# Designed miniproteins, single chains, continued (4), part 20

Each design is a single chain, and the fold is of that chain. pLDDT is the mean over its residues in the fold that is shown.

## One batch from the design tools (miniprotein)

Design m12713
Fold by ESMFold2-Fast:
Structure m12713 (fold): chain A 66 residues (1-66)
Amino acid sequence: SESLVPIPEELQAEYEEALEEHERAMEALRKAKTLEEILKAIGEVLRAIGRITDLELESERRRRAG
């Protein structure tokens, strides 16, 4: 698990959870055998990436404000 920006302690648990969601979504995508499963897994991957990005942006905002 890593971030391009330091993650504050209060967001670390959420960040680790988002990384786990991304890993699970990637595994679902690797195992997907139908178009419906592929599209669902892509949606889950994008959702997890969005959550990770939001947490990284929030961490950067807090870093710049402090």
Scores: mean pLDDT 82

Design m12714
Fold by ESMFold2-Fast:
Structure m12714 (fold): chain A 61 residues (1-61)
Amino acid sequence: SMELIEEVGRLAREARELEAQGRREEAKKLYMEALDLAKTLPGVVGLVAVHELTRALEELE
């Protein structure tokens, strides 16, 4: 669970860096991977991650 939380955080950070560089296609892929993992997290941490990642993906459309 902690390793999964760390992986979601890593993917989200890399996606945000790519988005800041205008690399939207690569950012979208990493956000989607992070979102898939975040959906498996229990509790409020998972809910917050899903919300944030969903919003980030919607902003890229």
Scores: mean pLDDT 84

Design m12715
Fold by ESMFold2-Fast:
Order: sequence, then C-alpha cells, then structure tokens
Structure m12715 (fold): chain A 80 residues (1-80)
Amino acid sequence: SKAKELLEEGKKLFEQGDYEKAIELFEKAKELALEEKDYRLAALSTINLAKAKSKLNPEEERKITLEGVGEAIRLIGEDV
C-alpha cells in the first residue's frame, strides 16, 4: 500500500527530527488511506500527524493531541 509506505517514511523522518517533511508524508498517507477506505491506516496516520504537529507547536500540544485522537477514534468507528 502506498499509504503504508508514506506512513513508514514519515516515521523515519520524524525520528530524524524532520517534522515538516514528516507532516507532509503523514498528510498524504492519511489522504490515500481515506480514499482506499482503510480507516485503521487513516487513524494511525492521523495520530502520527498530530504527534509531528505537536513537535512544531509545543504550546498547542494538548489541543493538537486531543483533536487528533478524537478524529482517529471516529475513523475506526469506536463509540466514545
């Protein structure tokens, strides 16, 4: 899956501290996963995207994390 490949590449960039490029790859992974209706992969991409965004905006970490987790839960159809 191209979406899974982009997610893994984004994780490698995140580990290297390249948060801007990681965000780009996580956004593309999420978009492709949603197009493929792979809601689990879309949720995983959303969590990684929130984590990377939090690194660039530490003052908004709580807000970004809560929004990302909430969206991921909705994507996998979990009752909250």
Scores: mean pLDDT 85

Design m12716
Fold by ESMFold2-Fast:
Structure m12716 (fold): chain A 100 residues (1-100)
Amino acid sequence: SQGDVFNQMMDDFNTQFNQIQINSMSMRFNGMSNSDVRSYAQSQIDQMRQQMQQRYPQYSDVIDIRSDYYISTVNYLIDRVDSDPDGGRDTYQVLQDEIK
């Protein structure tokens, strides 16, 4: 059904985005610069957007909107690693547990 296809898309999208968040936070914890990690995250989200639009062309506009939101979200988390390293580590653990 349309709802089943949408839910599958959102599950795939969220799973990929969680991996991007985990990788970005890990890179920042390991001393890669904020700007380099942001560039990595942008590149990964752009690749994810393209792959998701190929997989789910009927949701192309939704995927674009969500991808822009995800860029803002991951940039916030990267900055949080700098401003609140302990809170960043807690978030990193939650994301790892979610992706399983």
Scores: mean pLDDT 85

Design m12717
Fold by ESMFold2-Fast:
Structure m12717 (fold): chain A 75 residues (1-75)
Amino acid sequence: SHVERLAAVLEALGEQLPPSLQPTWRRMRAEAIERAKTSDRSAVEELLGEVLREIVALARQVDPSAEIPVVVLDR
């Protein structure tokens, strides 16, 4: 299902984030998975983009040169 695919993508992405962002990421991940349970596939893909955009902004605020992996839901 689209929810299982999202959960797997978020788990893999979380492992690549620095320790300082892990608490914020865990909260965002949990919220995203809950929203995904009541959403269609297109809404889930948009939600993933929203979550990634927010965490990148947060990482850039801590370190302007921070690089966050780009993940596509179908990969």
Scores: mean pLDDT 68

Design m12718
Fold by ESMFold2-Fast:
Structure m12718 (fold): chain A 71 residues (1-71)
Amino acid sequence: MAEEYLKKGREYLKKGDFDKAIEYFQKAIELSEDPELKAIAYRGLSTAYRLKGDVEKAREALEKYKEILEK
């Protein structure tokens, strides 16, 4: 189920519906226990917030993405 939300987030991001992209990326993060999936969702969330002009939330999401993948 979390993978389906990640896919929908990416689809809405591609279509320019950043509010729906954010919603689905957040749901993917909430429902997943997979750090790799969460990292991808945070990266998508960062991109969606950046394109929406919310630089602070974009930065926060990017930091979480890096935290998960930087070893």
Scores: mean pLDDT 83

Design m12719
Fold by ESMFold2-Fast:
Structure m12719 (fold): chain A 68 residues (1-68)
Amino acid sequence: MEEALKLLKEALELAEQGKMEEALELLRKALKLMGLSDDQIEAIIEMLKKMSQKEQIEVIQRLIELFS
């Protein structure tokens, strides 16, 4: 869980810098460490890609709060 939380925080920093592709790659790693299947992870990433950058950042922030 500590490693997943670190990856989520790094993903948030990259997303805030506009590096969304890099942020989503770290998010995939974090979700996998949290025990999600590859299918579940790709479904979440596809949903996030349909959101605005602001909404994507808000989702990552909420995930950090839930797993803190």
Scores: mean pLDDT 83

Design m12720
Fold by ESMFold2-Fast:
Structure m12720 (fold): chain A 87 residues (1-87)
Amino acid sequence: MEEALREAIEHLKKAIESIKNNKDYVEALRHLEEAVEAIQKIPDPELREKLLSLIGKAVGAINNQDYDAAIKHLEEAIKLLEEALKR
């Protein structure tokens, strides 16, 4: 489980970097796809559903060119993953 959590965090951080630093939204979406694959390996169904919902909101925000909203949703997802790693 901890490997899936760490992989998800790394992919989400790369997605945020692609948005903030590079303005490469295609690269950001690719990293989000990698994060979704990692999240699907998480055995906690409630945590998985919350994370997938946040990523879905971030993807929607990117498609609407609301990059600030996308980053906020991804930062919330990272926070949930980091809290799960402490347990």
Scores: mean pLDDT 86

Design m12721
Fold by ESMFold2-Fast:
Parts: C-alpha cells; sequence; structure tokens
Structure m12721 (fold): chain A 74 residues (1-74)
C-alpha cells in the first residue's frame, strides 16, 4: 500500500527528529484497514499538530505529499 508505506516513512522521519508523539500517531494511522481513511486521518493529524504554525504546517504537508508520490512510483 503506497499510503501505508508513505505514512510509515513519515513516522520514521518524525521519530528521528524527536517528535515521538506525532510519529506514534502516524504509525497508528498507517495500521488502519481503510487506506483512504488512513490518508485523511494523516492530514488531520498534521493539521492539528501544527495548527499554531501555518508555515510549518505547509512544509509538513509538502513533505507528506512528496512521500506519497515516491511510494506510488515504487
Amino acid sequence: SPVREALRKLAEKYRERGDEELAQELMKIASLPDERLARTRAVLALTEHYKDNYDELSERLVEYNKLLQEAKKK
């Protein structure tokens, strides 16, 4: 699953940056049975986590989309 692969890679990146709370949340989302639901929940989690910093939110959404595109290429 491209979405699950992208979310797991994103979670690994956040864990490496020291953001274990967001990393754990993304790993739980990646484990959801519905891939479309997982995609939507990931965007919501990023939006909630960075709601007080629009520039950071924008950058993190770009990173997520880049990982999704890479996972689709295989």
Scores: mean pLDDT 78

Design m12722
Fold by ESMFold2-Fast:
Structure m12722 (fold): chain A 56 residues (1-56)
Amino acid sequence: SLAEAIRRAYEEGIVSREELRQALAELGKLTGRAVDLSASVEELIRQLAELLEELR
């Protein structure tokens, strides 16, 4: 799943929590969706995966 791919990248140090927050903030803007940037890493990944599905 996309969420698992993003989590793996985070666990491997390819992406940081701050980069996940920045990506989520930008996708929230592009989709017009409310996003929680103060969330846990798992919740940031879940939100990011959900918004990326909307851009298909």
Scores: mean pLDDT 83

Design m12723
Fold by ESMFold2-Fast:
Structure m12723 (fold): chain A 67 residues (1-67)
Amino acid sequence: SPEELLREAVEHLDRAVEAFTAGKYDEAIEHLKRALEILSQLPPDDPEARRLRETVEVFLEAVEAAK
């Protein structure tokens, strides 16, 4: 369901935040990529999915720049 996909994407985002704060940039990047793969299965016009995807994409760019 869309709700389960959103929950799974959020869980990966949370793991990415934990990895990033621990200096584990490669692990953070892997979690962010998994979140994007999950979110790509949701309609692009869903407001919650779109907002979360934008957040994940910005965070991924920031982590890659910090590495």
Scores: mean pLDDT 86

Design m12724
Fold by ESMFold2-Fast:
Structure m12724 (fold): chain A 80 residues (1-80)
Amino acid sequence: MEIDLEELREKLEKFFEELIKKAEEAGAKEAAELIKKAKELALKGIEALEQGDYKKAEELFKEAEKLLKEAMELIKEALE
């Protein structure tokens, strides 16, 4: 049993697009830019999984997670 990486990629793209839209609606432009960067890293992580490079994928996903956390803090501050 393996994850459908093509389906995962499509779901992640839609997820990030919705997050970017929400950040922009909140006026958190810096957060939107961080989410865009996190999206690129997450997609590169999926490509690494497709190539069997699980260590590289883990590193890329951790970087994406860090950027998402920073973006969420900015959105929280913007919504105060």
Scores: mean pLDDT 81

Design m12725
Fold by ESMFold2-Fast:
Structure m12725 (fold): chain A 87 residues (1-87)
Amino acid sequence: AMKDVTIVVDLRLPADASVEDFVNRVKKAAEEAGAEIKSVSYISFPLPDGSIGAIVFIDAKTEDPEAVVERLLQVPGVVDARVIEKK
């Protein structure tokens, strides 16, 4: 059955990277893994070494949260991904 989930993705990007482009890549990867995306939001912040950190929040429905996490961890710039199941 489709589960309501929040997917949280931690990004670490070079200083010249487009955060929006990487968020869109994460969104596409989640969709390719079978997630039905309802909303996407993100926060970006500078890191002390001059790179960019970002945290992406995806509200979605999926039958296989583990497959979505596995796919997201393969996206360049993703350093962590986790799923929180909703009631």
Scores: mean pLDDT 84

Design m12726
Fold by ESMFold2-Fast:
Structure m12726 (fold): chain A 86 residues (1-86)
Amino acid sequence: AILLNTRARPGDLVGAYVPDSKKGAIWGPALAIALGMTYSTETFPDWEAVADALISGKIAATYLPEPYAEEVVARDPSVRILYREP
């Protein structure tokens, strides 16, 4: 799923890259263009670190696989799913 933290600063779309997945590199630029925002990326060792960074506001939007996407939405209601691929 692709998620957005609605409490993040709106000026910058900061995403995540995990070496085991290409989704952060592919979807982020496309979403930034669609929203008229700038895009940058931070590298994380695993999806738990990405989930924590999204909740803390260190990143504004990211791809998360299941079950991490479900867990993040359950932990923080300000996080929204923009796209879900089950």
Scores: mean pLDDT 68

Design m12727
Fold by ESMFold2-Fast:
Structure m12727 (fold): chain A 108 residues (1-108)
Amino acid sequence: GSVLVRATLVLEGELDEEDAERIAEAAREAALEAAREAGLTPEAILVEVEREGRRTTVTVTVRLDGATPDEQVERLAELLRERLPKAAQEAAPHARVASVEVEVTRLP
């Protein structure tokens, strides 16, 4: 089994391709640091950035082993919720963070 921790960050503002690349890189680095602080070694980290007009959606999916304790999963989710908005804001200071949501899914 696996645990998926998925963070969805929505940004508002005029962002170009270079902004999207910087955001993706910053989000990946923030996710790796969050996992490290939670005492976790992710099986995979996937970062996706989708731009649609003035709305940019950043999705970070961290895949963990299914035996990962709930306490460490919750710690990772907390760190992602705290750090991803900050990382995105630093990468694109002219954009506004509209929302951040973190979802945990346990797969068989």
Scores: mean pLDDT 89

Design m12728
Fold by ESMFold2-Fast:
Structure m12728 (fold): chain A 79 residues (1-79)
Amino acid sequence: MARAAELLALAEAHREELLAEAEALSPNERAAELARRILELYLELLRALAAGDEERAAALREELARLGEELERLRREAA
């Protein structure tokens, strides 16, 4: 779990930069909102992994997979 804690610390240190990049790379506001939500869930996933909560981590991975599919759909529709 040390790796998850390290990734969490780095992600939290760069949270504002990551959110700004997600917004800048998004083709529209709906995609930007979804990208920001995905980033927040990734931080929550890293926290669950750092805590050793595998059940919560599994649930978060499933939610991230669903949101990722929606984001890709929105990006394809915008292209």
Scores: mean pLDDT 75

Design m12729
Fold by ESMFold2-Fast:
Structure m12729 (fold): chain A 61 residues (1-61)
Amino acid sequence: SLAERAREAIERGREALARGDLETAGRWFALAVTYAEQAGDEELLAEARRGAAEVRRLSEA
């Protein structure tokens, strides 16, 4: 399902963040936002957006 794809993308984004790979993390969280929006899952969308915001914050440091 799209919700499962969103969860997988969030997990991949978190793994990339743990490695300090901001570019890869950003791509995964952007994909997660798209899947969560299509799934209509507001909780997953909020989680994906928080991940994307963290990537942006770290990229500005």
Scores: mean pLDDT 88

Design m12730
Fold by ESMFold2-Fast:
Structure m12730 (fold): chain A 61 residues (1-61)
Amino acid sequence: ISSLQSQYDQLQQELIDEARTLMDDVAAGRLSPDQVAARQRRLQDLLDRIRAVQKEIADKK
């Protein structure tokens, strides 16, 4: 078990949870355009972090 694999699993779960809550909040009509943009930026940041960890795992085998 590598720390990178654990980090990947955690980030993936955070992405799933964040996307789900965002969809629920949008469906409920509770988010302003600024809040939607902020949540979208957070999702993009998580995706970028996941890609970085995937690259590190690939580089380490």
Scores: mean pLDDT 80

Design m12731
Fold by ESMFold2-Fast:
Structure m12731 (fold): chain A 104 residues (1-104)
Amino acid sequence: ALTQSPTSLTAKVGDTVTLNSTASEDVNSNVSWWKQKPGEVPELIIRNASTLAPGVDSRFSGSGSGTNFSLTISNLKKEDEATYFSAALTSSGVVWGQGTKLTV
């Protein structure tokens, strides 16, 4: 399983926030981060734990390996308000975290 923390986070424009995800098993770097707004398709932000997806703002960064992973968003903008999901590729298939709801 992937467990995300916190479940919800409130921050201000200009802040830096870090969202965490913990895997119940070693997934190496096979973690991606996704941004979901209500009514929109999920947008890939980070792949392979730390690789920015094409077209994604450099304010986003990912880190971690093994079981502990983080998504950091610097210089927050109102448009960053969304639910962020982690996903991991495991030996048994893809597993999703429950999401962290970011309010800005």
Scores: mean pLDDT 86

Design m12732
Fold by ESMFold2-Fast:
Structure m12732 (fold): chain A 70 residues (1-70)
Amino acid sequence: SKGKELAEKAIELAERAGVYATMGRLDESRRLIEEARKYLEEAVSLGDFEGAKKAQETLDRAERILAEAE
């Protein structure tokens, strides 16, 4: 479904954000987190709660890494 595809995109972007945060690429990490949030919100609006939950968990990890790197 489209919701599932959007959730998968959110997970991919959130995983990248975590990697960039670990590298000290804070601006790129912040941008990817914002993009992932938009895909996550659309996935939720389309009813993909399982994919959205994994995307939220991945975003939470990326945000923690970013906060520790700042």
Scores: mean pLDDT 85

Design m12733
Fold by ESMFold2-Fast:
Structure m12733 (fold): chain A 71 residues (1-71)
Amino acid sequence: SELEERLRRLHGELLALIREIYENHPEKHEELLELLEKYDPLLQEAGAARDFEKAIELLEELIEELRELLE
């Protein structure tokens, strides 16, 4: 489905961004972990509920916050 394809793409983008921060921005590791701790339970809840629209919203929000972290 279109939503599942978008969710998969956003997950790939998130993982690439996490890896970039973890490998190349050690000074941002604490902030990265704090963001992951904030969003992980929300994403788990959306996944358990099969709320793909909410999962997409949360992933887009997390990705944006991680990009702001690199500014």
Scores: mean pLDDT 86

Design m12734
Fold by ESMFold2-Fast:
Formats: structure tokens, sequence, C-alpha cells
Structure m12734 (fold): chain A 66 residues (1-66)
């Protein structure tokens, strides 16, 4: 699965999110602009669904599934 993640909010919130994503063994992150990440998910469907739900719950994040 691939996600396009658009970031808003504070620099501290953005840094914390990127570090959290990089800590996941099934996640690859590519930064395409200052506010846009392409997140590639591997692993189980349950892991992918859990991360998508977590990202969608954040008020400074907009998530689009590809």
Amino acid sequence: MQLVVTLSGTPEQQIALVLSLLGQPFVTVSRTSDTTLVVTLSGTQAQQDALVSELKSLPFVTVSEV
C-alpha cells in the first residue's frame, strides 16, 4: 500500500511523526516536498490498517490512499 501524507501543524509535530514512521519496520518514507510524504507500507493488512487509522486521527495530517 502507498499513502500520500500532507503535513500541517508545528515543525515539532512533523518531526515527531516522521521519526515515528521511520521507527516502524514495515514503513518506507520518501519526502517529496516540505509538507508532503509518500509512505510505502509492507507487512500485514492489520499493520497497514492500524497505521492508516492512526494517521487519519491526527489533526495536522491529511492522508490519501493510492
Scores: mean pLDDT 79

Design m12736
Fold by ESMFold2-Fast:
Structure m12736 (fold): chain A 67 residues (1-67)
Amino acid sequence: AEEEYRRGLELLRQGRLKEAREAFERAIELDPTYAEAWRALGVVLRFEGDEEEAERYFARARELDPA
């Protein structure tokens, strides 16, 4: 999960949005409680223009890590 998350961050820094999204989705698949991965995927969705979907992912991240 953390390895996939870190890979996603590196891909995001390179502007490789599709691959970054896949890496964060894989991190969530491995650990559905990984709040940071949900938040990161929300960021990618925002860059792709999916504001409503991004908002849902940010809400999920907040639910998993309310503090």
Scores: mean pLDDT 80

Design m12737
Fold by ESMFold2-Fast:
Structure m12737 (fold): chain A 65 residues (1-65)
Amino acid sequence: PTVPLYQAIKDFTATAPHELSLKVGEKVAVLARLDDGRWVVQSLETGRVGIVPSDLLKPVGEVTL
């Protein structure tokens, strides 16, 4: 499936079990958008899935998974 591709604009450190840590510049595929402004994403670098704040992400295009 083709999903939105975003890039982290700053480092993020997970503080909860379902959260995903990101490095600045890391590309993520958006799998779901939650109603509280958090998104479920998959890191294209590690393949891991988790929840991140959407304000840390900028749009860069789309990716096919």
Scores: mean pLDDT 82

Design m12739
Fold by ESMFold2-Fast:
Structure m12739 (fold): chain A 94 residues (1-94)
Amino acid sequence: MRMITLKPGPFRDLVLEVTDKTTLSLAELHNLLVDLAARRGLQGPPSQPALFDLRGTRLGELFGVDRINFADFAAFEAFVERLAAAGQLEITEL
């Protein structure tokens, strides 16, 4: 099972707006980011409810991502791996 540990930084600060957890499963992180993006009014059209426009947002600015489709789990995994490479989180396989 893939576990995500949030490191101190802007991504952890963002995630802590919706949770008290600093260690999450990949699935829990996915669900929290979908909820966070929806709460910020970034959700796409009814035909693509999991597509979020991040342009001009703190999340988009921090990570250089204009759009993300949370229904595309491969794109989500690539996003998480990019955050790990940037030192924002650690990925541990259990």
Scores: mean pLDDT 71

Design m12740
Fold by ESMFold2-Fast:
Structure m12740 (fold): chain A 82 residues (1-82)
Amino acid sequence: SKEQAIKQAEKLIEKGEEAKKKGDYLTAGSLYAQAGTLYESAGEYEKAAEAFRKAAEYYKKAGYERAARELERRAERLRKKA
């Protein structure tokens, strides 16, 4: 259900914040990207865009420039749907 997808996304964001606090930017980026996908599937486009934007920031900090750019583009497209 949409409610289950949103709840799972929120738990992934909590884990992503924990990873970020430990300096594990690759894990933080991955968890935020997963949360973004779940928010998108639930039609929560504004929350999805924010999650992908944060994922891009963390991938960039981890040195994954190409993945970061793709997530930034995805976030911008979703922002226009919100």
Scores: mean pLDDT 90

Design m12741
Fold by ESMFold2-Fast:
Structure m12741 (fold): chain A 78 residues (1-78)
Amino acid sequence: FDEELQKVIDEQGERLRRELLELGVPEDVAERAAQALGDAMRDLGYNQGYSVEEVKEEGERMGKVIVTRARDRREAAA
């Protein structure tokens, strides 16, 4: 469980960081967003009783929301 959960957290965090950087989000902000996503995913797995697969699904959903909001802000500022 622990190793599988950490792998999913690392994969989702790196994906989010990459996508935010592609949108022009500063590196430090992208790193903080990835860490916050990881912290939320850890809470779901360890404190909320989510399975690794459920944490992955929720992490993907949360990441997509973060990316969508960043994109919307960029488009509104253009």
Scores: mean pLDDT 79

Design m12742
Fold by ESMFold2-Fast:
Structure m12742 (fold): chain A 81 residues (1-81)
Amino acid sequence: EEQARKNLEKAEEYLKKGDFEKALDWVEKAVRILASLPNPDRELIERVAEIATEIIEKSKDPEIQLRANVVLIAAAVLLAT
């Protein structure tokens, strides 16, 4: 999925810069696209989980951590199916 991949590239770029809020915004957009697809790319879902996990570990904002946990749960559900 081209748009989801580009959104993940943006999320990874902001994550590298330590901008967890923007990284989270982009990974949320990516997971929404992947969740809407009948057969989403498992590698892209795994990248969503990796980004969300890193945001949870590195962010000190409890609201950002909560949102990232929701993204991680969504990725886990997609990987389970």
Scores: mean pLDDT 84

Design m12743
Fold by ESMFold2-Fast:
Structure m12743 (fold): chain A 66 residues (1-66)
Amino acid sequence: MEEAKKLIEEARTLADEAEKKGYVDQANKARQLIDEAEKYLAQGNVDEAIELAKEAVRIAKMALEQ
């Protein structure tokens, strides 16, 4: 639970930074994954929420490394 929430917040921060730097499409994709992660977390599916949040972090971070 706590790990999933921390990854979701990290992904949101990175997505916001990607958007501010002009990587809007990648930021939007990361936000969609964050929304899905929150949905799975609310349903008690912590493992799926963690995987989705990690993918959101990966996408946003890749944008920022360009």
Scores: mean pLDDT 83

Design m12746
Fold by ESMFold2-Fast:
Structure m12746 (fold): chain A 63 residues (1-63)
Amino acid sequence: AKEKADEYRQKGVDALLAGNLEEAADYFRKAAEYYRESGTPEGKKLADLYEKAADAVRAQAAA
């Protein structure tokens, strides 16, 4: 679970640096889903963080 979350987080960062905002938002959302699946308090905090990041990036792409 954590390995997939970290993988999607990195893909989100790479997409963001490439200027692919919609793709970055999708990857951050997937990272959040896998962090939530970890069932840990730390995973929940990371899931909340990356859900907010995905929403912010998607809002920027739509502007």
Scores: mean pLDDT 80

Design m12747
Fold by ESMFold2-Fast:
Structure m12747 (fold): chain A 63 residues (1-63)
Amino acid sequence: GAAREEAIKKAKKDAEEIAEKLKKEYPDAEVTVEEIGGRTFVATAKTETETIEVVIDAEYYLL
């Protein structure tokens, strides 16, 4: 439905904004955004020493 579609769009936008922040904080990191199952987005920053993951689930935007 429309509410779920809006939640997914918002989650994707928030994931992209988090990826931009990760690029600024970790300029040497490989930063990616992955879509999982059509509603979950993972922003990942992989450095030489660590991997930082931020998970954004569109289900949280429905409530």
Scores: mean pLDDT 79

Design m12749
Fold by ESMFold2-Fast:
Structure m12749 (fold): chain A 72 residues (1-72)
Amino acid sequence: MEKEKLIEELKKIILEKAEKAGASEEEIKKILEKLEEELKKNSTLTAEALEALINGEELPAEKAEELEALVA
């Protein structure tokens, strides 16, 4: 269940950033749902990106771009 733990941590990070930016609850829900759906498809690559983000925001450029695309 490592992937689900990483997803939960990423959700917390995204939620905090979105709240600070003034996003609506509906927008935040859509972002989190979309993220979770995409993460389910690309579990290996995305889990590594999530782990790097959680461990100090050390995302390789390629993985950072992929993660941003998932959230956008």
Scores: mean pLDDT 61

